# Designed miniproteins, single chains, continued (4): the designs that were tried, part 93

Each design is a single chain, and the fold is of that chain. pLDDT is the mean over its residues in the fold that is shown.

## One batch from the design tools (miniprotein)

Design m15431
Fold by ESMFold2-Fast:
Structure m15431 (fold): chain A 65 residues (1-65)
Amino acid sequence: SEALRRVVLNEPLPEEYQGLSPKEAIFTLLTEAGIEPDRAERLANAIAPLVEHGQGSEQLVDIAL
């Protein structure tokens, strides 16, 4: 999804997501997309450190989706 891509690439998010950490934003977007909460939490924990270190890329979005 476009919103998840924006989080991974550290791009501006819609207002409703701007108060969230990268982990919280990824978790919320994955659960809204119908991913089971346990799986969404594991993915958010794996992806968030890469985003926070500026290592987000389009390839990472493809792996997450």
Scores: mean pLDDT 69

Design m15432
Fold by ESMFold2-Fast:
Structure m15432 (fold): chain A 74 residues (1-74)
Amino acid sequence: ENQEKAEILREQAEGLLAALPTAPEEARPHLEAAAREALKAAEAFAAGDTEKGLAYLREAQRHAAEAGRAYEAA
């Protein structure tokens, strides 16, 4: 399960980074932060650190929500 979570989070981070070239300038730092935290969550889950993985995942979700708000404001 942790390996599967790590794989999904890496794929999600790749999708966020792929959106950067066409994203509004205001959304870019939030997309980068969401991808960064998702990758940290993936590394933590791969290492078996579920508590740390969940903490990073919550941060990734928070930044993704901020990116969404920036898209709406643009």
Scores: mean pLDDT 83

Design m15433
Fold by ESMFold2-Fast:
Structure m15433 (fold): chain A 86 residues (1-86)
Amino acid sequence: SEKEELRRILLETIGLILRAIGLLFDVELKLGEVPEDLRELYKEILEQAKKLFEAIDNKDLEKAKEYLKKLKELLEELEKKVRELL
């Protein structure tokens, strides 16, 4: 059902945000600071997550799927940059 799909997207979104936060904590702990490009990427992740939560609240499954895909792409960029940095 659409309700069950939206619930799965919500839980996945929360997990992706927690992953992003954890990556930035690791960078801060190892380097003493988070580089500006990673801070800007994190801001984009939060803005994308906000759009995704709004789509979920509106029960717009198609937009929720689109925004989730974009959020995953941004997180993959963050993970790549963190791997290259650490």
Scores: mean pLDDT 89

Design m15434
Fold by ESMFold2-Fast:
Structure m15434 (fold): chain A 70 residues (1-70)
Amino acid sequence: SSEAEKAIELRLELMRIVDEALETGDLEKAEARFEELKKEAQETLPEDLFEEFKEQLDEAIERLKAKLAS
């Protein structure tokens, strides 16, 4: 479905944000981009797909903060 395709697209964008942050060390920029991506997901995905995406996003943020933040 188009919704499943959008969920995949958003997950690929999530991975791109993480990869860029790991290369640059810019956690503040990554956090801003994560908030934008979360808002887009909330506006575009059905509730069940959004909850799955949110879980992946939250996990990615925690892992990134552990690597880059003090």
Scores: mean pLDDT 83

Design m15435
Fold by ESMFold2-Fast:
Structure m15435 (fold): chain A 77 residues (1-77)
Amino acid sequence: SEAEELLKKGREALKNGDYETAVKYFEEAIKKSEPGSPLRIEAYRGLAEAYYKLGKFDEAKKWIDKAVEDERRRAAS
């Protein structure tokens, strides 16, 4: 899917140290994925890591908190 391709590109950008590009790909992966899906949760985690690498710790916390909340909702069926 488009979201899966964007997630892969985001991960590759992270691996290459291109953190600003990684942010863009993960943001698009979030937009193209379903709410609460494992893919969207992975995109939130990737976005948090990219912001952390950029020294944007408040943004990183925002996105990791979203990932944690979505995982909690999936577990609490």
Scores: mean pLDDT 86

Design m15436
Fold by ESMFold2-Fast:
Structure m15436 (fold): chain A 103 residues (1-103)
Amino acid sequence: MSREEVLAEAIAGLEAARRYLLAQAEAFEGKDPELVAELREEVEALERHIALLRAGDVEAALAGLEEQLAELRRLAEERTGEAQEIFRVEAAILERLIARLRA
């Protein structure tokens, strides 16, 4: 796969991850304000990584994605039930995308 194709797939994957977290934040709005705030912070981080990848700054994007992966794993450990599963799913997506970008 070309570098351009890898970047396009990574951006598409991060945009899908961003849409998923926004949908979860909307679903929990009024039910768990703390979870909604955490989900919105993760969305903002994804938007920064997408902007860096679009600018061609892959190394800065990778550093930020690895930092966000560590944070998602921490949030998953601090939560239970549906909230824990959201962070676990997102962490798995980021781990796969990081591996793809490093290849």
Scores: mean pLDDT 88

Design m15437
Fold by ESMFold2-Fast:
Structure m15437 (fold): chain A 90 residues (1-90)
Amino acid sequence: SAAENKALAEKYNEHGKFLYEQKDYEKAVAAYTKAIELDPENAEAWNNLGKALMELKKYEEAAKAYEKAIELDPKNEEAKKNLEEAKKKL
């Protein structure tokens, strides 16, 4: 169900945050990507994916993830600041 997919997506998002704090950025990207596959409207997961991609120096991919986060949540000032930082690296 959609509710089960959203609950599972949030578990992957939380696991991604844990991996990010451990500096396992490639594993964090994989976890956030699974979260987005299950719930593509989760703006937080898109922003978190962008942050992990920034740490991996994948700046174009990070910018795209932040753009999606802003599209889903236009009031997310963190994602807007993160997008400008990614663009400076391009």
Scores: mean pLDDT 93

Design m15438
Fold by ESMFold2-Fast:
Structure m15438 (fold): chain A 66 residues (1-66)
Amino acid sequence: DDRAEQVAEEAKKLSGGAEFVSKETVIEALRSLGFSDEVISEVVRLMGDRETVSPEEVKRYVKEAL
């Protein structure tokens, strides 16, 4: 849970505080926090065709991937 929140906060920071973050920004946040390629791939899969998500959605996807 704390790890998912850290990803959401890092993604928001990398986006300059934007309301929505890109899939690429989410991947960068996961990598910067030391998540495995397997977890990153699962988060990307769960996002599906969503190119942008809110920080709250990032947190939900990361929790689902763990």
Scores: mean pLDDT 80

Design m15439
Fold by ESMFold2-Fast:
Structure m15439 (fold): chain A 69 residues (1-69)
Amino acid sequence: SSSLRKEILKLIGEILRLIGEKEDLELELEKVKEKDPEKAKELEEEIKKIDEEIKEKLKKIKELDEEIK
């Protein structure tokens, strides 16, 4: 249905935004990795949380895609 396709497209948009946020955090991590271990740890935890959100959204896309098929 068109409704399920819209939900998938919305999730894709959310994943793309999260990937952008992750890339920004990874760039900051590279800058501080050797100079500020405490900040590096904070950034690694934020990146991990974003990875978990992306995985959850990908799982939901798969579930919705199976409903269309």
Scores: mean pLDDT 85

Design m15440
Fold by ESMFold2-Fast:
Structure m15440 (fold): chain A 80 residues (1-80)
Amino acid sequence: SPLEEAKKLIEEGKYKEALLIGEIQLGMGLIAKAVGMEELAREYAELSIEIAKMVIEKSKDEEIIKKAEELIKEAEALLE
């Protein structure tokens, strides 16, 4: 599961790698939306948001937090 892999990376302090998984989920959600798979797009967007929120909760790196906040903003736009 992408969520479980991201969670493991976060537990290891690998926040950039966890955010990369979140970015991949967002990219898959954008593709799903483009081909009319609205429910699948929503699921990918929600996974991306959950991963980014976990990174914000655990990271103290301001640059990483900003990237996670940007990811949430893009994923929330996909849900509109």
Scores: mean pLDDT 89

Design m15441
Fold by ESMFold2-Fast:
Structure m15441 (fold): chain A 60 residues (1-60)
Amino acid sequence: DREARLAELRRRHRESLEKGYQLIEKTKDNLVLPVDEQKELLEGIHEASLRLEQARLDRE
């Protein structure tokens, strides 16, 4: 089912996002974006990926 696939994708993205958050907080880099902006970018990437997968499922 489409909803089941979306739930699985959301769970996988959430796990990946949490790992990303930990990595961002561990790495202090004065040459990159502030931690908050890095987290926002990571969240945006995950949201865009989920929307793309949802659009693919909606076409099926």
Scores: mean pLDDT 69

Design m15442
Fold by ESMFold2-Fast:
Structure m15442 (fold): chain A 66 residues (1-66)
Amino acid sequence: AEEAFNEGLKYYEQGKLGEALYYFNLAIKLDPKKLGAEAYKKLGEVYEKLGWNDLAKYYYQKAEEL
């Protein structure tokens, strides 16, 4: 779970947003209680970089609800 989150961070820093989305979603799926809030926040950041501001807002809200 933490390994998937760290891989997501690595791809995000490299601008590989598709891979970052995959690994952040994988981290949520593997450990939603421990990593869910942080991974949802990172999904929001990825969608914001893609210009999908409504979807970014949705994931930021999900991060706050956990």
Scores: mean pLDDT 80

Design m15443
Fold by ESMFold2-Fast:
Structure m15443 (fold): chain A 98 residues (1-98)
Amino acid sequence: SNIEKMEELLKRVKEAEAAATSPRLRRDLAWIRDGMEKLLEKAKKSTNEKEKEFIVEGMELAVRQVDEAVRYEKEGNLLEAEIWLTLAAMILAIADKI
């Protein structure tokens, strides 16, 4: 289901937050996690299948940017990691607009 998929995506962000070695990256991942938790709550309350579809697509795209941020952190490229997390936050803001 879309809800189960969203829960798995949220779990992946929580794992990234826990694994982060930079305090700054961990804080920004916590903001992404908070945004995803709010979207999951919105989706659980929605009766609109198209809204749920849009939210899961946004969360999937945001997690792809989080995966890029994690790769850049492992290479020591913190600025690039922050840029990818900023993109993830923007994607979640767009997903929340519907």
Scores: mean pLDDT 88

Design m15444
Fold by ESMFold2-Fast:
Structure m15444 (fold): chain A 115 residues (1-115)
Amino acid sequence: SMNEEKAKKLLEEGEKKIKEGKYEDAEAKFFEALAYTDDEKLKVTAEAGIIYAKALLFKAYEEAIKKLEELIKKYPDNAELYYYLGLVYEEMGEYEKAEEYYKKALELDPNLKRV
């Protein structure tokens, strides 16, 4: 639907804001994406983006890991959750753990272009 297309564009805009170091703007884009979709996978991806943006803003990496792990328990086949968990570990300098989670994300979604 047009709303799902809008949600996907907002998720992409959120990731762009993260790359620009604009973490509050990124969080706002992910929250807006969440409002535009009833698709569970897109909602979970938006929630992961919010968790990661807040982790960067507040340097709250351990809380982000806990929240992402709880989402993974509920949605174990969601590649985006493993991707965001990898990003948190990479930000912490835990490069080997980041690589393991990126590999898991790619195993679940081989078309994931961000790893």
Scores: mean pLDDT 88

Design m15445
Fold by ESMFold2-Fast:
Structure m15445 (fold): chain A 118 residues (1-118)
Amino acid sequence: MREERLARVEALWQRFDDRADGLAQEYETDPARFEALADPKELEVARARIEYKQNKTEEAKERYDLAVAQYLIDLLRNADPEEAVETLREMAEYARRQGREDIAKLFEQAAKEVEAQL
């Protein structure tokens, strides 16, 4: 069960990596249109993805991972609240296993905030 949960959150993170690449491509195609229409978190994901692709630095990756985490939190908040809480907690455990305590705390805080609204 724990292994299956980790596989599911890894797959979810990969889907968001794929979406982030799509957002970066949309931004590079028409930056003015993207900046006018995109959600602020989508804009940050696109910019952070482009920076990470160009620089490959630890700092650029940290910015990118943080941007993806914040975007994922917003999307999950609009889903079923009980499923969102469980997924956010699983994402927190995954982030902690990757050595990203900062991201783990964001997911845990988001889970608590969603649970408080139930």
Scores: mean pLDDT 81

Design m15446
Fold by ESMFold2-Fast:
Structure m15446 (fold): chain A 108 residues (1-108)
Amino acid sequence: MELTARLEAELWEVSAAGERLGDAGPVVVEATFDPDATAARLGLPPEEARRLALSSALSAALDAHMRELGFDAAGAFVTGALSEDEWAVEVVAHRDGRLYRGEGRATV
């Protein structure tokens, strides 16, 4: 079954030491993913397939969105389940040798 997830994250610039240098603003992306197709293709249990499919789809959607904003690359990583329909997500991006981190939630 194809599902839609919405990621809402806050992004900030970081130093090489990981210190917050300034806010880069909110980021919102949507991605479609199919956990059943992922489970069948990779032979994974449903829970692992759902997490992997969600992480992959959000990372691809975030990378595409941030590249259109002039970033070089971005990624999203599901760090844990908050509920059946909500997931904690960490985001990373880079542009012109600058590093960015963020935290957000994905809702399915």
Scores: mean pLDDT 85

Design m15447
Fold by ESMFold2-Fast:
Structure m15447 (fold): chain A 55 residues (1-55)
Amino acid sequence: MSPEEKQREEESRLILERFQRWQAEHPDASREERIRKAHEIAKEVRKEIEEKAKK
C-alpha cells in the first residue's frame, strides 16, 4: 500500500471513530448539528494528520 493510501485510510478511520463517538454522546442531536460536527471533526483530523506527517 502506498503512503498516500495509508494516510487516507487513517484519516477516514479517525473521522469515522470520532464522529461515531460524538453521535453516541449526542443521540438527540439535530441534522444541522450532525452536519456541522462532521465538518469540524474532518477539519481537526486532517490538521492532526498533516502535523503528524510533517517530518
Scores: mean pLDDT 77

Design m15448
Fold by ESMFold2-Fast:
Structure m15448 (fold): chain A 55 residues (1-55)
Amino acid sequence: SMEDEQKRMKESAERLKEKGLISDEELEKILELVDQGKLEEADRLMKEAVLRTLS
């Protein structure tokens, strides 16, 4: 379901924040996109944020 996908996405974003791979601001934006059901945009933002940190 959409709710299950949203929950899993939020958990993934929080884990990335705990690992220091995304910022507090990036986490907030990702969670907002997830709450709006914009899962593709949320996934894209998470990937871009991680790549930026690793670069």
Scores: mean pLDDT 86

Design m15449
Fold by ESMFold2-Fast:
Structure m15449 (fold): chain A 56 residues (1-56)
Amino acid sequence: MAAAEAARAGDAEAAERAAVRIYLEGNTDLAQRVGEALRAGDGEAAAEAILEGERA
């Protein structure tokens, strides 16, 4: 998804949308990792968590 690339570029809104999707798909732990990375300002960690959700 383009969401991981957007998260790496610092697009918090795109990363939040991806976290909500992951949460609704039942992966609460992964969604929480995206949220934690966003709060820390770590776009790379957020992107990695989003990509892990895409592989599931």
Scores: mean pLDDT 76

Design m15450
Fold by ESMFold2-Fast:
Structure m15450 (fold): chain A 76 residues (1-76)
Amino acid sequence: NPKAEELVKKARELVKKADEADKSGNYTEAIKYYQEAIDYFKKAIEESTDPSLKEYLQAMIDYLNKKIEELKKKLE
């Protein structure tokens, strides 16, 4: 599905921006980009009919949510 593939590509670009912000110590910006990436991965799940891809994307969302919680703890 080309639409799902494009959404995954956008999500991956946002993850890269979030990783760069995290490495720079800009945790607030990193959290924002990770949250935007999760939104695109969720949209990709809605567009996909491939169960294996959906499972993979859900695992990525779960991983990014854990990462966001770790970064929030660093801001406290």
Scores: mean pLDDT 89

Design m15451
Fold by ESMFold2-Fast:
Structure m15451 (fold): chain A 64 residues (1-64)
Amino acid sequence: SMDEQILERAQALVSTLKARFPDLSDEEVEEFFKHLYDALKSGQPGSESAQKVIEMVNELAERG
């Protein structure tokens, strides 16, 4: 289903994020996954969930 494809895509992106930032807590990973999944499911790049994903990626980039 389309929902299964979105879930797999979100999981793949989270795996990439964990590989880049191995010091991420399980709670940070869960929160990122939630916002990413909601953003992909909504299909709206200007959604609050999409903005949260961008904010989290920018914060992680500042750490590295």
Scores: mean pLDDT 77

Design m15452
Fold by ESMFold2-Fast:
Structure m15452 (fold): chain A 70 residues (1-70)
Amino acid sequence: SKVVEDAKRYVDELERLAATLSPEQRERLIAYFERLKETFIKYLKEQGYSEEDIEEVKKIFDEALARLRA
């Protein structure tokens, strides 16, 4: 699925960015990421994406957020 592959690439780029940030900047990025996840999932539901794609995108964001918080 294109949306799943796009989500993976986007998350990978944000995690690379996070590795270059200070702890304060990283905290701000995490807050932004959590808000972005909610907004993007809502958008996918409104656009009629499959439940399978939506759940996979949620998983990708949740796993990235867990790694950023570790």
Scores: mean pLDDT 85

Design m15454
Fold by ESMFold2-Fast:
Structure m15454 (fold): chain A 78 residues (1-78)
Amino acid sequence: SNSLEAEILLSLILMILGVGKIMLKNGKALSEEEAERLRRILEEYVEEIRRIGTPEQVEEAERVYREAVEVLDELVRL
């Protein structure tokens, strides 16, 4: 179902955020190129959730996406 597909995509965004937070805690940096690749992946997942997800899934995906981008930006500044 579209709702299950959106839930899987949301889980992938949450995993990327979780790993990014662990990397920040451990002082591990990303290059600008690595961060840009991850931003593109996140953008693709969020766009798909907007297409197929429930309003609640879309709202959570957009919230988690904003947090993930902030974490990626911080990882590049390290």
Scores: mean pLDDT 89

Design m15455
Fold by ESMFold2-Fast:
Structure m15455 (fold): chain A 66 residues (1-66)
Amino acid sequence: SIEERLKELEKKIEELKKKLKELDKQYEEAKKAGDKKKAEELRKEMLKTIGEIIRAIGEMIDLELE
């Protein structure tokens, strides 16, 4: 059902938010260590995770229109 799909998307968003928090912590640690390459890789992963959150929110909005 639409309701079940919305609940699954909400759960996915919460899991992605948790992942983003963990990546942010690793990114700050990499910056403090002067590991520029690792910091850049973590920044890219954070941006990818943000994109996944935005996509999931878009899917939720689309479901409300059905």
Scores: mean pLDDT 86

Design m15456
Fold by ESMFold2-Fast:
Structure m15456 (fold): chain A 69 residues (1-69)
Amino acid sequence: SASLPEQVPKLIAEAEAALAAGDYETALAKAREALALAELLVKAKVPGSEELLEQARAALARIEAEVAA
């Protein structure tokens, strides 16, 4: 099983896969879950969490833009 920091890129990958499959609800849910986890890791001062937060924010913004189109 992946550690908590490893879950962020895993959730982003799952969100991207769902988006590619046209499953917009799953894509948004997974992207939001990745963002929430990354925010918790930043608050907990986990090393590398700021980069994970940036990745999660970018992924969610991209997925939201695609869904809104």
Scores: mean pLDDT 87

Design m15457
Fold by ESMFold2-Fast:
Structure m15457 (fold): chain A 83 residues (1-83)
Amino acid sequence: ARAAAAEALRLVRRALEALAAGDREEAERLGREAERLLADPAVRALVERAWEEIGELVKERVAAGVPLREATLEALEEVAERL
């Protein structure tokens, strides 16, 4: 469950990077892979907890002057590494 939850967060991070690069097809593909992992209730529960923590880290980093995109990508990887 933890490894799959970490993978789901990393897929979301990669999807956001692809979207920022203008690659909508790759972003949609990565998003669908993340959604497949979230079909497992144990993975979904871990990702929901992680998502709340990501939101708080993003708010803290943006308040400290980090741009929203960079704050979000950094928070996603940091939380994924701790799963």
Scores: mean pLDDT 83

Design m15458
Fold by ESMFold2-Fast:
Structure m15458 (fold): chain A 72 residues (1-72)
Amino acid sequence: EEKLKELKKRLLEKEEELGVLLIERAVLKIVAEKAEGEEKEEIEERLKELDEEIEKLEKEIEELKKEIEELE
């Protein structure tokens, strides 16, 4: 039960992290539509970084959910 509790805590932490990144991505997409030149390029680079980080977190969350399901 302790291990299950620890995994559920990690899952919550990762889901919160994902939520923050999804909000940041949404805001930057709006800003990017209005940005020009160097500013737009910097935002597009950050969006690419966010997409990679989001994909990584989604995979980690999926793995944690599977591990929790196996222990329940």
Scores: mean pLDDT 83

Design m15459
Fold by ESMFold2-Fast:
Structure m15459 (fold): chain A 70 residues (1-70)
Amino acid sequence: KKFSLDEIERALLRLYLEGKITPEQASKIGKLLKSTGKKEFTAEEIREILEKVKGITEEQKEELIRILLE
């Protein structure tokens, strides 16, 4: 399954509202995703992008993927 930028941004907003991620972390992830030029991402591609973001934990990465797979 692939996820659009809008789906990923909604998942990041949900994590922020749940207190699981900061606005700065969400912004960094969104910018990195947009820099790829891709409009859709697999779970594996999202994980690879998250590995490049400084200051994000493994728990935060798994929570984002969990929300996307709902």
Scores: mean pLDDT 81

Design m15460
Fold by ESMFold2-Fast:
Structure m15460 (fold): chain A 57 residues (1-57)
Amino acid sequence: GVIERVAMHDLGASREELEELARAVREGDEKRLREIAQRMGISVEAARSLGEALLAE
């Protein structure tokens, strides 16, 4: 989707990382969400918002 393409361009995130992020948000896996946020260089809150936006598409 549009959000996926923007995240790949702006954050240098891979498609696989965005899929992991969406899954972590969907499953409520706070530890995994934190690990992904740290890897991407963004805040946990930004990662949660991005994952929620990906799930809403």
Scores: mean pLDDT 79

Design m15461
Fold by ESMFold2-Fast:
Structure m15461 (fold): chain A 79 residues (1-79)
Amino acid sequence: MKEKALEALNLATDALVREGRFDLARQVYEKGLKLIEEGKFKEALKYALDAVRQLPDSPFTEEARKKIEELLKEVEKEE
């Protein structure tokens, strides 16, 4: 489920960048990639979701959260 974890990480970092959280976006991307490299796909997805949940509510951040939540549910089903 590496592809779904990478998609969630990209969605989270895009949301963080759009909200001007550039330093957090870099930290999330670096830590998320490390988790993916370690095979911790579910942890990477949860980390990405938690990062986006720190952002203000907007149609963009709400859509990103929804997509990441759906990706996490799919990974949990494939366990």
Scores: mean pLDDT 81

Design m15462
Fold by ESMFold2-Fast:
Structure m15462 (fold): chain A 82 residues (1-82)
Amino acid sequence: SELEEAIAKAAELSRKLLASPTFDEELEKEAEELGIEALVLLARELDPNISEERLERLRERYLKRTEEAKKAAEEAAKAAAA
């Protein structure tokens, strides 16, 4: 199914990012794009009548989590450079 394929791809990319100790902007962009789509598809499967507003909130939460992880890594790099 499309949902299962999207989730599998998102999980694979997430695992690659988590396994890598180094920052990769390109990988983050790809993981972000695939992860968001997987979340949207999952939400639609759970509730076919889900509103676009709720889907947007799910995307925002996912982006916020990836942004927070990025900020934490940036702060660690900044502290090491100081």
Scores: mean pLDDT 62

Design m15464
Fold by ESMFold2-Fast:
Structure m15464 (fold): chain A 65 residues (1-65)
Amino acid sequence: GDELLEIVRKLLSKELGLSDEQIEEVIEMIRRGASEEEVIEYLKSLGLSEEDARNAVRAIRTALE
């Protein structure tokens, strides 16, 4: 739920240097049915490695369940 999403946002900001706005864009992409590849490409455009991008997507998906 929203509480878990808030925790994940703080973790991703601290560990990966993502802004709250960037994290929110990723959450919206996932919610609107964007492919994993599309989300990874977006995160890589923000400077993340593929590994960090995949970990971020996993964390957000878990928080959305």
Scores: mean pLDDT 81

Design m15465
Fold by ESMFold2-Fast:
Structure m15465 (fold): chain A 92 residues (1-92)
Amino acid sequence: NPSIQELAETAARAAAGRAAELARQGRAETVEIEEEITLPDGRRIEVRGVGIADPATRRGIGVGEAKEYDPNGNLLAEARAEATLTARRDAS
């Protein structure tokens, strides 16, 4: 199972990658991804990714956040990650 840091990093890379593909297409758009994971003990993990496409550089800039809450809604842990990806002819 991934850690909250790994979830934040995965969200950042996913958002950046999608934004980089939009940038390759000449589209200056924002990408949002959200996921909620509920664990059997009632803990929740909220994952969010935001990507910004920059067609001038063919880059996507992504920010990922993961937050873990106890069953009562108290924040237990949080992580943030950033990624910048450049669209290429071949997928990486």
Scores: mean pLDDT 83

Design m15466
Fold by ESMFold2-Fast:
Formats: sequence, C-alpha cells, structure tokens
Structure m15466 (fold): chain A 94 residues (1-94)
Amino acid sequence: SPLREEAERLVQEAITALKNGDYEKAKELAERARQLARQAGDHVTEAVASAILGLAYYGLGDKEKADEYFTEAARLANRAPEAVPRVQAILDEL
C-alpha cells in the first residue's frame, strides 16, 4: 500500500530527527506517520509512530503528552505484538 510505504518512510525520517535532537521535526513526521498508518490499518507502524511521538514530546519538555503517547504505543503493541521490539528500541533511546 502506498499509504503504508509513506508511513514507514516518515517513521524512518522521524527516528533520524530524534537522533539529531530535532524534536519538533520528529513530532511533525511522527504525527503524519501515525495518521497514515491508521488509514492503512497498519497497527505496527502506528505503535512505532506513537512511541516516537512520546520521545519527541519528552524532548520538548511535555512529559504529560509524552506519557500519553507512550501509553498509546504500549496499548497498540499489545494488539500487534510484532511491534514490541521496534517500540522497545525507540523507548531505549531515552
């Protein structure tokens, strides 16, 4: 699916932005990835995008929003267990 491919591309770009400390860019890319993953029914990519959003908000100092998105990522990973290693790798970047 073109939507799934675009969502995964945006996830990769968001991870790069996180590694560069560009939390605003990571947030924008991950928000778009999450929307496209939801449209595609791709729960794995949606879980990963939510974890990236959590880290981006944490980097921006919004701990309340970070906790909300970390909780969302965990909830999504429970429904798509194949997302667990990818979500864990994102959270280990804390």
Scores: mean pLDDT 88

